# Designs tried in a protein design run: designed miniproteins, single chains, continued (3). Part 113

Each design is a single chain, and the fold is of that chain. pLDDT is the mean over its residues in the fold that is shown.

## One batch from the design tools (miniprotein)

Design m11929
Fold by ESMFold2-Fast:
Structure m11929 (fold): chain A 72 residues (1-72)
Amino acid sequence: GEKEAKELEAQGKEYEKQGRNRDAARHYTRAAVLYYKEGKVEEAIRLLERALSLDPDNEVARNLLQYLLEQQ
């Protein structure tokens, strides 16, 4: 739910502060999936864009972002 999404986002921020960009991107991507399920599409897109800024090769984040933008 939304609480789990916020917890994953917070963990992603902690990994980002540590320079663990791929771990941060994975957590941001998982948070984005949960935000999307809660109908928070704008928050999901924001986190997927952040994930790709940290790990441009993250195919899961790229595919999810493309899907969400096509649903707009």
Scores: mean pLDDT 87

Design m11930
Fold by ESMFold2-Fast:
Structure m11930 (fold): chain A 87 residues (1-87)
Amino acid sequence: NAAALARRQAERERENEIGKKAKDISDKYTKEAVDLAKQASSPEEKERIARELAQKYRDEVVKLDPSRKGEAEAGAQYVYDKVLAAL
């Protein structure tokens, strides 16, 4: 069944592509979280940065794949916590 075989290959390629893009987004926001947190002049500024980066992360992951909304929320929380925990 050539159609079923082609469909499975297309799904694997799609999953690999989405996974790579999701990793790029995670790497980008994790780096920005650390860099921007270190530049914050006050706790209020750090919280504002944390909220803004978390929102952008969530929006980009949902835009990439709406079915990953739950993963986007978890990742956004991780980015938020990372900014607040930065040295």
Scores: mean pLDDT 77

Design m11931
Fold by ESMFold2-Fast:
Structure m11931 (fold): chain A 85 residues (1-85)
Amino acid sequence: SVDEQYREALRVLERTLEEFRRAVESLPDPPEELRRLLEEMERLLRQIKTALERGDHETFERLTVEFLGLRYEATRLRQEYLAAQ
């Protein structure tokens, strides 16, 4: 069902955030920019969950695109940090 698809999409986003949180916390002296991006991703995930609870699929999809953009930036920044070590 459509509802099952949105619920699964939310689980993927939750796993993605947890993965990045662990990756950042495993770094010695992680850059403040990475911590800021994680905080922003956590804020967006809370808003995505609220949108889904309201049945607001348009907001869910829009915020999911924003979340994935932050994930891309966080991955890029982490890779640059590791390359500089």
Scores: mean pLDDT 86

Design m11932
Fold by ESMFold2-Fast:
Structure m11932 (fold): chain A 100 residues (1-100)
Amino acid sequence: MTPEEKIDEVLEKARKEINKLISKLPPDVQAELQKLFDETFEKIREAAKNKDLEGLKKVYEEFLNKLDEMRDKIDPEIYNEIKEVFDKAFTEIVKILEES
């Protein structure tokens, strides 16, 4: 598998896990989170395509800041699980890029 294919698998797995977590949140919160996730995944793909590890780190920091702005709208348990899913995905993508 190419590094790009491996990254797409990591992102697809994260998307499925995230969708299950947010399914119990209000529809407006789900829509706002889905938009944030879609924008973040696109930025991750762009940074990965350019092998830009610094850009990838910046995307993750921006994601965490935007997610924190929504913290009062999200159940704390779900909030922490979202952070864990993205942390794992980000860590796996960094390893894929470092090994390529």
Scores: mean pLDDT 83

Design m11933
Fold by ESMFold2-Fast:
Structure m11933 (fold): chain A 61 residues (1-61)
Amino acid sequence: VEEVKELYEKMRAAIDAGNLDEAERLFDELVKKVDELSEEEQLIASTYLIGAATDLVVARN
């Protein structure tokens, strides 16, 4: 779960810097990381995944 938080923070930093390509790459890494987690950890990480998807959509619009 900590690695998911780190990826989420890096993605937000990339959005703030205007680097949408990097943010999209980090989002892909975050999705992959969530898929590697246990069922319980995936439930917790879902909040970060939803937040990341929302932030990326807003940044691209």
Scores: mean pLDDT 77

Design m11934
Fold by ESMFold2-Fast:
Structure m11934 (fold): chain A 79 residues (1-79)
Amino acid sequence: DADRLAALIGAAAAELADEGTPEQRPLVLTAGAGAALETRGEEGRRATEAALAALSAEDAALARQAREEALARAAEKAA
């Protein structure tokens, strides 16, 4: 279940970010989910799209921004 996996990963990321700023929770949730799903390769991309489709329009917008940021950070570290 891609949507459940994304939500679970996001929830775990929120726990880690909770020691930081609560306002960043939604961004961390989607950033963590996006990065984790991306590491699964092609399957991760489809899972991310399915998870976004299951979210509301408001949550999907935050998810896109957070995912792009997480992927950018991962790419920089990989370089």
Scores: mean pLDDT 53

Design m11935
Fold by ESMFold2-Fast:
Structure m11935 (fold): chain A 84 residues (1-84)
Amino acid sequence: NLDAFLEPLREAQELLDKARDIIENEPPSEENLQKAKKLVKEALDILKSFLLGLLPASQIPALLEQTKAELEKKFAEIEKKFKG
């Protein structure tokens, strides 16, 4: 069942989308930053497990990889500005 096989990738995308929504649309606060970080960590763990199980890796969807990198950069910038 292809849908079941791809479920981890879909869940990772949904978690990253939720994290992005929190960062972009919610007020800048420690609580919201921690919520977004938790979602990103969960998504990254799912992606790592999925990829390690599939070696040699199929191409990671470019959008997932770009979204991950973008969110990590945004977290670093927001945390820097928020925590001063």
Scores: mean pLDDT 70

Design m11936
Fold by ESMFold2-Fast:
Structure m11936 (fold): chain A 95 residues (1-95)
Amino acid sequence: MKLSLKELLELGAAQAEELVRAIEEGAPWDHIAAIARSVINVLEAIAKQPEISEEDKAYLRELAARLRAAVEARDLETLREVAQEIKRWLEEKAK
């Protein structure tokens, strides 16, 4: 299904918030990892949009890489911090 840029930004922010919530509630690792993968997929989808600047594309790729590294390390603290940063950035861009 083709989403608009605004819909992708809003979806990404909501998924990042769900990731933070899942970590705070002590959800099973498989559930946390699944949400993190969904966040990564949305960041990659946003980075492919023609409306996104090259600087913002680079930043989105860096955020996705940081999430992947935190998932591989099973680092809940880093996952939470990066998810909060993603949520803040996406909410600001959606305004």
Scores: mean pLDDT 87

Design m11937
Fold by ESMFold2-Fast:
Structure m11937 (fold): chain A 81 residues (1-81)
Amino acid sequence: SAEEARLQEAIEQLRRDTEGLIELAKNSEDRELAIKQLEEAVKVLEGQAELARKAGRDDLAEAAEEAARRLREVIEELKKE
């Protein structure tokens, strides 16, 4: 269906955007700024996940929650120094 196709495209785009953000953060010359940007991205993703769950889009919510979790892991790695 068109709804399923749009949902799948949104999940795929979210995964691509998450990978891109992680690579940019790892290659950043400003670690403190990179951490701050990732922390703000986590807040946005968590908000998007909540809205997706309220809309009954559980697959999208799970993808956003997984993206937020991955970004939190990268934040902890960057904070290690």
Scores: mean pLDDT 84

Design m11938
Fold by ESMFold2-Fast:
Structure m11938 (fold): chain A 107 residues (1-107)
Amino acid sequence: DEDEKLEKLAELVIIGSTAYRAIELLEKGKVEEAIAEIKELIKKSIKNKSASKEVLEKLERILELVENKDIKGLQEILAESLREMAELSDEPAKETLLKLAEEILKK
């Protein structure tokens, strides 16, 4: 089902990009900015009904990890999202996504 595959890919991009942005902001000491951006994303996603319950639960988890300054937890979410995107992808994107996931977990 191409439509379901595309929707799942979009959900993984939202989760992964949010985790990546959170890591970047935390590494720069911008914890309050990271919290504000994620809260606004959750609020807009609820208002627009643009995210599934599963995506909203993942975004809430990212917010919790940011509040706890848990960079390792955010890296694990980002790596999981990249691996799941790889399973939905053909070569060469699949290999690139898997390598990126491994590199994130090594840092």
Scores: mean pLDDT 86

Design m11939
Fold by ESMFold2-Fast:
Structure m11939 (fold): chain A 73 residues (1-73)
Amino acid sequence: SLRERLEEVALRAHRLAVEAIEKKASEEVQKKVTEAVERADDLRRNFDDLSDEEAERRIREIEALVEEVEKEL
């Protein structure tokens, strides 16, 4: 479900935030992971107010940010 995908990407983003601190990642990488976390948390708060199409689009955007950060760590 979209909700399960959102929870999965939110968990990934939060784990990456911890990893970025532990690995002393660049300020640029830390900003990207912070953006992913903030977007995921915002979507979790507003999920029921969005259409499925809009929610899926936002989840895909967060997944793309998470994948970029994972490649840089």
Scores: mean pLDDT 86

Design m11940
Fold by ESMFold2-Fast:
Structure m11940 (fold): chain A 67 residues (1-67)
Amino acid sequence: SLAAQLAATQAAYDARLFEEGKRHLEAVGEMEKDPEAGTKKLLEESQRARDIVAERQAAVAAGNAAL
Protein backbone atom coordinates (compact mmCIF):
# COMPACT_ATOMS: atom_id res chain seq x y z
CA SER A 1 0.00 0.00 0.00
CA LEU A 2 1.01 3.64 -0.40
CA ALA A 3 0.83 4.06 3.39
CA ALA A 4 3.30 1.17 3.84
CA GLN A 5 5.64 2.75 1.27
CA LEU A 6 5.45 6.08 3.14
CA ALA A 7 6.23 4.31 6.45
CA ALA A 8 9.25 2.59 4.83
CA THR A 9 10.46 5.94 3.46
CA GLN A 10 10.14 7.54 6.92
CA ALA A 11 12.09 4.64 8.49
CA ALA A 12 14.87 5.06 5.89
CA TYR A 13 15.20 8.77 6.70
CA ASP A 14 15.18 8.03 10.44
CA ALA A 15 18.04 5.55 9.90
CA ARG A 16 20.00 8.25 8.02
CA LEU A 17 19.46 10.66 10.93
CA PHE A 18 20.75 8.05 13.41
CA GLU A 19 23.91 7.63 11.30
CA GLU A 20 24.28 11.42 11.15
CA GLY A 21 24.08 11.50 14.96
CA LYS A 22 27.09 9.16 15.06
CA ARG A 23 28.99 11.49 12.68
CA HIS A 24 28.14 14.42 14.97
CA LEU A 25 29.66 12.61 17.99
CA GLU A 26 32.79 11.80 15.93
CA ALA A 27 33.07 15.49 14.98
CA VAL A 28 32.85 16.49 18.67
CA GLY A 29 35.70 14.05 19.39
CA GLU A 30 37.76 15.57 16.55
CA MET A 31 37.10 19.06 17.96
CA GLU A 32 38.87 18.05 21.20
CA LYS A 33 41.98 17.02 19.18
CA ASP A 34 41.85 19.69 16.45
CA PRO A 35 39.36 22.48 17.27
CA GLU A 36 39.46 24.05 13.78
CA ALA A 37 39.05 20.82 11.78
CA GLY A 38 36.56 19.41 14.31
CA THR A 39 34.42 22.55 14.28
CA LYS A 40 34.35 22.48 10.46
CA LYS A 41 33.22 18.83 10.51
CA LEU A 42 30.61 19.59 13.19
CA LEU A 43 29.12 22.38 11.07
CA GLU A 44 29.12 20.14 7.96
CA GLU A 45 27.42 17.27 9.87
CA SER A 46 24.86 19.70 11.35
CA GLN A 47 24.04 20.94 7.83
CA ARG A 48 23.66 17.33 6.57
CA ALA A 49 21.26 16.60 9.44
CA ARG A 50 19.19 19.69 8.54
CA ASP A 51 19.13 18.59 4.88
CA ILE A 52 17.96 15.07 5.83
CA VAL A 53 15.21 16.50 8.07
CA ALA A 54 14.05 18.78 5.21
CA GLU A 55 14.05 15.83 2.76
CA ARG A 56 12.08 13.72 5.25
CA GLN A 57 9.49 16.47 5.76
CA ALA A 58 9.09 16.92 1.99
CA ALA A 59 8.76 13.15 1.43
CA VAL A 60 6.12 12.85 4.20
CA ALA A 61 4.16 15.82 2.82
CA ALA A 62 4.24 14.35 -0.71
CA GLY A 63 3.18 10.91 0.58
CA ASN A 64 0.30 12.38 2.59
CA ALA A 65 -0.84 14.44 -0.42
CA ALA A 66 -0.85 11.25 -2.55
CA LEU A 67 -3.00 9.33 -0.01
Scores: mean pLDDT 82

Design m11941
Fold by ESMFold2-Fast:
Structure m11941 (fold): chain A 74 residues (1-74)
Amino acid sequence: SLSEIIKRLIETARKLGAEDAAKELEERSKGLKSVTEALNTAIRIAKEIKDQDKRNALLLEVSRLGVEYARSKL
């Protein structure tokens, strides 16, 4: 579900110590209407993370959730 995808993205950002990214995801979550929009928003937020390892880890989770979502539609 959309709410589960958003929850996982926020939890992953927090676990990585990317607290600013987690807060921005929470704030933007109020306006998100689809899983695709949530994933694209997470990509944009992740790109602003200065720490390369944290940025790549969040982008990897977005990719993983995107694959899981695509499989649920096939």
Scores: mean pLDDT 84

Design m11942
Fold by ESMFold2-Fast:
Structure m11942 (fold): chain A 55 residues (1-55)
Amino acid sequence: MLVEIRVLEVRRATDVGGVSSAELPDDARPGDVLTFRVYSPDRETRVEARVLPPP
């Protein structure tokens, strides 16, 4: 079976009334920690990422 990966949900670690989405929140800011829910054929996984300041 081919590996299929889908982003199911993005949440901030400090989520205060935030909405779950497959895309980044419009109000994400540098220093925020985001949690991604990713679907794999045999399981879901969570990945954490941080929002970086602009270059």
Scores: mean pLDDT 47

Design m11943
Fold by ESMFold2-Fast:
Structure m11943 (fold): chain A 82 residues (1-82)
Amino acid sequence: MEKLKEELEKKAEELLEEAKKKKEEILTDPSKALPAPSREEMLKALEEEMKKAEELAEKLKEAGENEDKEYIEKVLKEVEKW
């Protein structure tokens, strides 16, 4: 159990770091983003993506504290789909 919790916490940190890096890249060079109609839409999309990454990271930490393998698999699937 402890080893699984540590593994999921590490994945949560990596997910957040990757999301932050992607956001930084887009803010530095907007041409690397999907074509956005306006700066406002681009900023909103980046904020939504970051919020989603934070929610997934929180779920990964919670999954590590649970014994429910189905919940862990569901959270990992959401992380991969993001």
Scores: mean pLDDT 72

Design m11944
Fold by ESMFold2-Fast:
Structure m11944 (fold): chain A 57 residues (1-57)
Amino acid sequence: DEGLKIGQEAMELVRKRAAELGVQASPLLLLTEVAKARGISSADLHKEVEEEAKKKV
């Protein structure tokens, strides 16, 4: 479940970054920055985070 680990960390970073940028904590918007930092595609990271979000709901 490496994807779950990445998604969870991404969500934490997204929330923190959104507060710094003064924008809504949007996974789609902020995952691009997180994915670049991790050297993975934003599409793959988004998919993992989206699955995590669905499980929360």
Scores: mean pLDDT 63

Design m11945
Fold by ESMFold2-Fast:
Structure m11945 (fold): chain A 86 residues (1-86)
Amino acid sequence: MEIEKKTLKEIDDKIKAIDKQAQDMIAKGESLSDVIQKVQQEWSKAMMETLKKLGKEGVENATNILNYAVKQGTELIQNIQKRYAA
């Protein structure tokens, strides 16, 4: 479905934007905890928007979209932690 594909693309675009913000914070010497907190806040907003959209459209198999979003969010946090360890 076009709505499902569009939602996945929107999730990818939001992840890229949040990752860029995290990279800028790391470059400025912000603490890992502050960076993770900011990432969690921005990701929470993105998830709320996604859930609202899925609720309105009655998208079949919304679980697959949510699982994808959780995976992308987890990978984002792991990548940020890896950059701090480097």
Scores: mean pLDDT 75

Design m11946
Fold by ESMFold2-Fast:
Order: C-alpha cells, then sequence, then structure tokens
Structure m11946 (fold): chain A 84 residues (1-84)
C-alpha cells in the first residue's frame, strides 16, 4: 500500500535525523547545530550525502543501512503505485 511505503520512507528519514541530532547533542553541540545535523541525516538517508564527521564504522554502517531501507521503501512505494 502506498500509505505504508510513504510512512516507512518518513520513518527512515526521521530515524536518521534523530540519530544525528542526538549524536551531536551528546557531543556538546548546540540545538541549532544539532538540527542542522538532523537535516543532514535525512539527506544521508536519501543518498544525497555521506557521513562527514567523523565517519566511524558505526556511523557509516548506520548511513548505509538507512540508505538501504530508504531505497527499499521507495521501491515498494513505486510498486504499490504501479499495482493500484
Amino acid sequence: MVEEAEREIREVEERAAEYYRELMLEGGASEEDAEGWAEAGRRIARGEGAPVYPPSEEGQAFAEEAQRRYREARRRREEALRRE
């Protein structure tokens, strides 16, 4: 169903946003900087960027998994639209 796939896309983006926001806040960043990184997290999930600082094995694995889930959800959305 299209609605389920769209919800999954949003969940992937928001999980990435929350991950980077919390990571930056824990590192002592301001709320403003953390929100900037939350938006970067959404772009990373969409495959529009890469983890920049610092690219840890954990952070890279998270970004790759988020991108994989985003592609899968997007594919399911397209398939659902085609099936109607």
Scores: mean pLDDT 73

Design m11947
Fold by ESMFold2-Fast:
Structure m11947 (fold): chain A 79 residues (1-79)
Amino acid sequence: SEHLQLLRQALSAENVDELLDLVNQALAAETDPEQQLQIDIAIGMMLIWVGVGKVTGASEQEVLEKMKRIVRQLIADLS
């Protein structure tokens, strides 16, 4: 499945923007509305962590690791 391959590629992302781009591509490749909603909710959670990182002064690497954790859970939920 193309969307699952894109999510797995997101786990190897080097920065936040690359990860978000790959997850948005996975959303665009998904045709099931319930799975689209799960990906969209995951993106919302990732954006919350980006905001929290800015407020708390967390490193990009710390934010990236939180986002990769969300992607791992999303892959498990969609598999």
Scores: mean pLDDT 88

Design m11948
Fold by ESMFold2-Fast:
Structure m11948 (fold): chain A 68 residues (1-68)
Amino acid sequence: MEEVAREVGLEILLIGNEITAELLGVSDEYKPRIEEARALLKAGDYDKAEALLTELTNELAKREREAQ
């Protein structure tokens, strides 16, 4: 159950980052890093996926603030 809970949390972060990138009109710019995070999740490399998704979340939040 522990790995399932972490995987679900990271999948939610991945989806959130995809939606934020789409709403900001930067999907193409962030697509390679989002796809890397998805590949890491599929491989079960949750530590690297979490680090990358956290970085993407922070960068997209900054972009959203700069767009307002």
Scores: mean pLDDT 82

Design m11949
Fold by ESMFold2-Fast:
Structure m11949 (fold): chain A 73 residues (1-73)
Amino acid sequence: MEEAIKEAEERIERVGRDTALAMALLGAWTGKVSMADVIILVKEMGYEETKKFFERLNNKEGLKKLEEVKKLL
């Protein structure tokens, strides 16, 4: 988890917030989302909107990772 937070921060620093968000959204759409992607989505959109987004996509892996991220908020 701590490593995923660092990966998310490094991605934002490297490519910028808008590009990092676009990459995370694309990851969610493909059904394969990393923990860093979920952290970026929560940071930019908030927990509730990220949850609704994963529910609309039927992204079960994303929802599972979102519950892990919720424990850190």
Scores: mean pLDDT 81

Design m11950
Fold by ESMFold2-Fast:
Structure m11950 (fold): chain A 89 residues (1-89)
Amino acid sequence: MTAADVRDVVQIVNDAAVALASGDASRLRAVVDRLVARGLLSQAQRDAMTDAQWRAAFQAILDDLRAMARAGTPVADLAARFATQTRQL
């Protein structure tokens, strides 16, 4: 992952956290669309899940990332973990 890729993934993680906190379905859909555009999700994965399922999946991923951050995991490794977990959805 390049430094630019890490920064872009961190921005997506922050946008996902804001979308979950706000409860705004349009913000959540925008995050999913950005993950498809970045090649972290396929169009088929985007279309296979409901807004509620996306919310639950991202909440679980963000909870894991927060636990790793509290343990002192570097930002680049958090970005790589997010990308890996997202591809597995």
Scores: mean pLDDT 82

Design m11951
Fold by ESMFold2-Fast:
Structure m11951 (fold): chain A 75 residues (1-75)
Amino acid sequence: MLAELAREAAEALREARASDDATAREIVEKTVRRLREHPEGEWLAEAVERAAEAGLRDGPTVLDVAIADFERLAA
């Protein structure tokens, strides 16, 4: 379960990074809602929200680091 949730988080952030701001926001919000449906997904949902906010504020490098961390969890 956790690895699947981490994979979904990484995929969503990669898609958001490649999208316009409005689409990116929708992707992040949808992913956060899905992650929060699972007890072990709550902290991942919080991490996704923080990564998305930091990426918007500080640029794509912060988002790239978060994606790599989630991909490592999915392995």
Scores: mean pLDDT 78

Design m11952
Fold by ESMFold2-Fast:
Structure m11952 (fold): chain A 97 residues (1-97)
Amino acid sequence: GSGAEVIHRIALREARENLARAQKALDGAKKVYEENPEKTKEYYDKAQAAFDRVQAALAELEATDPSDVDRHIELTRRASQAANEAEEAYKKAKEAA
């Protein structure tokens, strides 16, 4: 196989791992939100928005030509950043509750 196919496969794996991280953070933020909606809604909304951005980055990555190395780097960074934002939102939700 070409090096491009290997890069594409690794990028998809990393994006899926970041989606799982964002999902876990969103699930946690939802539980905190259900216990104290008025104080935590902002952070639950931020966790949901961050999760949606990871999903969008993964969908774009799946549609990206394997030879477009720069696009793979950009999309994996977007997914990683969004997963970190989801985890930060969950942390802030717990602090606000």
Scores: mean pLDDT 90

Design m11953
Fold by ESMFold2-Fast:
Formats: structure tokens, sequence, C-alpha cells
Structure m11953 (fold): chain A 93 residues (1-93)
């Protein structure tokens, strides 16, 4: 189902950020904060746009502080964006 796929993509994004936070402790707070925002936006679709904007801002700051994580932050955002799209489609029917 669309909802199950959205949940799977959200968990993949969160796992990616958690693994990155373990490897890059200097940016951990930004990665953890972005993960919390992504989860909140998924659980409450009414906040999805705001939550995604917060996550994108936090991940951008993390990548500015440690450019090595940029591919990880970009992939996490891509997964979260797709998850939010599928979540929205699932609830519109």
Amino acid sequence: SLLEEAEKLTEEALKLLKEAAEKYPEVRDYLDGAGVAIRIGFEDPATADTAFAVARRLLAKAAELDPEIRPITEEALRLAEEAYRLRREAVEK
C-alpha cells in the first residue's frame, strides 16, 4: 500500500540520519533534530510542509559544518520527500 511504502521510506531516511549521527558527532544535534522533524511531519500531515522545511534547514547546516555528509543529507531529504508524497496520496483517498 502507499501508506506502507511511505512508512518504509520514512524509516529508511531516519536510519540513514541515525547512522550518520553516530559517525559525525559534531553535527549529531542537527541530524537528530532533522529526524525528529521528519517523523513529526509524517505522523501529522497538516505539519508536513513546515516539518520538511525545518528538516531541510537543519540538514543544510549540518552539511555546511561537515561537507562529507552532504550526500547522506541529500539522500535522507529525497527519501523523506517521497515518503511525504506517498503519505499525502494515501490519505486523499
Scores: mean pLDDT 87

Design m11954
Fold by ESMFold2-Fast:
Structure m11954 (fold): chain A 61 residues (1-61)
Amino acid sequence: MEEELKELSEKIRKGVEGARTGDPQKIIEGLEAFKKLAERLGNEKAVKQIDEMIEKVKKNL
């Protein structure tokens, strides 16, 4: 679990960098990792919002 949290944290950081630099692939990876964290925390509302964000980024590719 600790290694999984580390991997998710790194992907989220890369997603933030992607948002700053306009790299859609990094943004998607960060959002997917954020969604996994929200799922583990039981935050169903956040999971749905993140899914919508992922779809919007993919449509703009």
Scores: mean pLDDT 76

Design m11955
Fold by ESMFold2-Fast:
Structure m11955 (fold): chain A 75 residues (1-75)
Amino acid sequence: MSLPKTLQGPEGNELVEALLTEIGEGVVSRETIEKALALILLRGTMTAEELADELGISQETAQKILEALRKVRFL
């Protein structure tokens, strides 16, 4: 799923790159980060378990995504 139009462009790309840097490029794909951002924007704050179930990833990986989002001040 593509980023919403409001996150497409330099600012949205900078956010995705910052998240990939915090989590590590080998741990999650850009596509997974984009899907996570779309879900959080649609539903608001999600638990790591809910995010893991929706994305088909481990709860550990979902927790890393949520922690990275808090660190970059998106949450």
Scores: mean pLDDT 72

Design m11956
Fold by ESMFold2-Fast:
Structure m11956 (fold): chain A 104 residues (1-104)
Amino acid sequence: EPLEKAIKYAENAKKMAELAAQYAERGDFNTAFVAAYQASLDAKKALEYARKAGASPEAIENFEKAVKYAQLAASSAMSGDYETARENAKKAAEYFKKAIELLK
């Protein structure tokens, strides 16, 4: 069902965002970039299925913010800005957590 898929992709995206923050803290920008990029892909899938499931506007807004911050984390990691990559990855994970709670 769309709701179950939205939750699954959102949980995977949150995990990838958390990993991106951890690798950015270690200065491993290549791994941080890959994790943040994967988080953004999973976030887009979560948003797609959340919309199909008829999720609330608040849930959709939190997914949209999560996608934005995951993309910013990936861009910052690619440019070697580890502090900004870590901050954006943490924000992405926070918004995924909020979005998942709103889907329950």
Scores: mean pLDDT 86

Design m11957
Fold by ESMFold2-Fast:
Structure m11957 (fold): chain A 80 residues (1-80)
Amino acid sequence: SFEEQLERLRELAKSPDPLVAEMALGVMAVEMAVAARLKDRERLEAIREALRALEDHPDPEVAALAREMARAAEEVLKEL
């Protein structure tokens, strides 16, 4: 299910290995683009919430990427 996939991505994005975390965020970006094209508000809100939880990641680059992606998700939600 989408919920199981998103939870798996959240766990990977919490990785102390920044490459693993960034790869997981990359997959989340693809899921966000798909949800936006489908105008799936529920999935976009779930992705935004997951990204917001990653804004305090110990790696500053991962945290900055999550913050930027959460902002992008919010802008998409405003246009739905």
Scores: mean pLDDT 86

Design m11958
Fold by ESMFold2-Fast:
Structure m11958 (fold): chain A 58 residues (1-58)
Amino acid sequence: MKVTILTTGMDPSTVKKMVEGAGGKILKIYGGGHAFDAEIPEDAIEEIAKDPRVTSIL
């Protein structure tokens, strides 16, 4: 599933490891690491959303 991940400003390499560890991939990085487009499995969305640095997933 394609999603936009909003964060408190995570390092891009940390977000990439989180997304790839969940079986997904980063598609695009927006201004200073506050938002990322990613393709992730639907079952991994809840796991990623549990990170306190993730503010929302769209």
Scores: mean pLDDT 79

Design m11959
Fold by ESMFold2-Fast:
Structure m11959 (fold): chain A 72 residues (1-72)
Amino acid sequence: LPELSEEELEEIKKRLIDMIRQYAAEGRLDVIRKIVENIKKKLPSLNETQKKYWEDVIKEAEKIIAEAEAKR
């Protein structure tokens, strides 16, 4: 079965980050933390290309959480 292309991974990454930003705007940091936890659980089973995109999502999500907490 073919793996997701880099273009498809980039699109998914952008959409997920936008969703995470929306949850942060709504004060739903619990949901963002759950998303990060679920991604971290899957990382060891992914190839290097996929890991790169998902690690970018984790990094951005953690930054968004920190910024949202600082805004309080």
Scores: mean pLDDT 77

Design m11960
Fold by ESMFold2-Fast:
Order: structure tokens, then sequence, then C-alpha cells
Structure m11960 (fold): chain A 66 residues (1-66)
């Protein structure tokens, strides 16, 4: 389904935004988001470069929501 975001293939900015939205909805901290991104990198879902971009985008979105 085209509306489902695949973290391995989607743009890092969209993955980050999706993570931030999910974190805000569930009351998760920025630290929880960082841990989630590191877990995805360790699992091979994200490259090191993409993981960095996803983390930056997610944290920026969370800061804007505060």
Amino acid sequence: MAGVLDASTAPPEEVGKKLADLAIANGLSKEDVKKAVKTMEAAGVLSKEKAKKVEEAALKKMEEAE
C-alpha cells in the first residue's frame, strides 16, 4: 500500500517525520527516538548516513511540536 512508509526505502525526512509523529502520539522522549533510530541502523534497516538524517529530522519535528 502506497501510504505505508517503509523505513528502508522512504526518504529519511519522511521516516523522521513519521517517527516524530508516532513518538508524540505515544508520549515518547527524544532519547527514545534516538534509541529507535540506532536499533534500526543495527538491524540493517537504515544505513549510517540515512539513520543520521532520520534522527535529525525526527528531533527537529519534535522540537517544533513543543
Scores: mean pLDDT 74

Design m11961
Fold by ESMFold2-Fast:
Structure m11961 (fold): chain A 79 residues (1-79)
Amino acid sequence: SALTAQADAAYAAGLAALAAGDYASAGDHFETAGDLYKQAGKDREAAVAYSNAGYAYGLAGDAEKAREAMQRAAALLAA
């Protein structure tokens, strides 16, 4: 539950950063949320967070981080 609460907080920070137009920061927050959800065994929530990280990194122009985040999301959804 502590991991889930931390993941929820990171995800909320990602949404706030997106709203502020800080796309690189949004990607970092969503990636942190994905890592924490994965540690908590919440693979579906982790996949959503990594997908949002990929989207945010794409908006920031960081194609490599976007690709890596999307690959992490796809790996979780393929299980």
Scores: mean pLDDT 90

Design m11962
Fold by ESMFold2-Fast:
Formats: structure tokens, sequence, C-alpha cells
Structure m11962 (fold): chain A 97 residues (1-97)
């Protein structure tokens, strides 16, 4: 995530969108795996969630700034500004607890 975040800063809005689509696919299975196994979640939990929150925030802010936030991001779950913000806040709450 660290290198990804640094590269995201250098990328254009269009390039960020393409990168996000690929990385969301990678990130989601890791989050699901952590949620399934409490032992794995505790081992990886703090660092994985911290990285996911940081990545999600940068991704969200970059897309918002560029106007690339789609109304229907993904066929199953339409991405919206509020939905992304809510997800980030929920992850932040879990980290503080």
Amino acid sequence: FEELIEELEKLSAEEIKELIEAKVAELQPLMDEAAKTKEKAEELGKELLTEAVAFGKIVYEAMKKSGLLPEDWGEVDPASEKSIEAAIKELEKKLKE
C-alpha cells in the first residue's frame, strides 16, 4: 500500500480510476479473509485495516477531486460519495476500538 499511495499521488485522474478498479478487486478478498477468521483478523487486523483506510481515503479524495466518482460504480453496489465515506469511517471506528 505504501508504494501504491505514493504512485497514486503522481498519477492523473484517469490513471487513478483504472488503478482503483484493479486494486479494489485485490483489496476486497483480503478484507473478506480477515473478517472470516478472527485469529487472522487480530494478527493482520490493525495493519491491514490501517492500510485499507489510508488507501480508501486517498482513492476517494483523488476520484472526488477529479470528478471521477461514478453514480453506479460496480454492477452490484453503486458507489457514491456517501457510501465510500461511510465505509472509511466504519473502518476507522473499528481501528479505534
Scores: mean pLDDT 55

Design m11963
Fold by ESMFold2-Fast:
Structure m11963 (fold): chain A 75 residues (1-75)
Amino acid sequence: MSAQRQALDQRLADVIARYAGVKGKTGDGLLELARLAIEYLKLGDYRTARVLYLGLQGFLPLDFPGLRELVEKIK
């Protein structure tokens, strides 16, 4: 895959590893995952973006940046 896709995959793994020991309920970790979902969306990986978004759906604030675009593009 492209270097950009590979970099996003590495960032996703890093975020998961960094927050795994913290019982995963820090807002910072959830927001980083949400921003990665937007980056996957921009890359055209709608499947990965959708999976990440659905996993975060109950935790994203109503005014989260990019939420409107995520919902629209992952339909």
Scores: mean pLDDT 66

Design m11964
Fold by ESMFold2-Fast:
Structure m11964 (fold): chain A 87 residues (1-87)
Amino acid sequence: MKVLVIPYGGKETIDELNKKVEELKKAGHKVIALSGAPEIKADEYIDVSNLEELAKKAEELGIDYVLTNPVLAKELKPLFKMPIIEV
């Protein structure tokens, strides 16, 4: 599967997301993050200027689901066509 990771928050949130990213990569999934979030240990990075462009790019890339934190998940759900999973 292809997973898009969108971090929001401090070091603790990023560390939690990176733990999940490592598990996904070991399971053979491809992890993608934003160029603006290099602290996420992704396989690939994409560059976008806003969330609407990101949602369109995720659809074009065939992203299976988005991984984020609970606070940001509520903001992303109306913009993305694929499931939003909270960590």
Scores: mean pLDDT 80

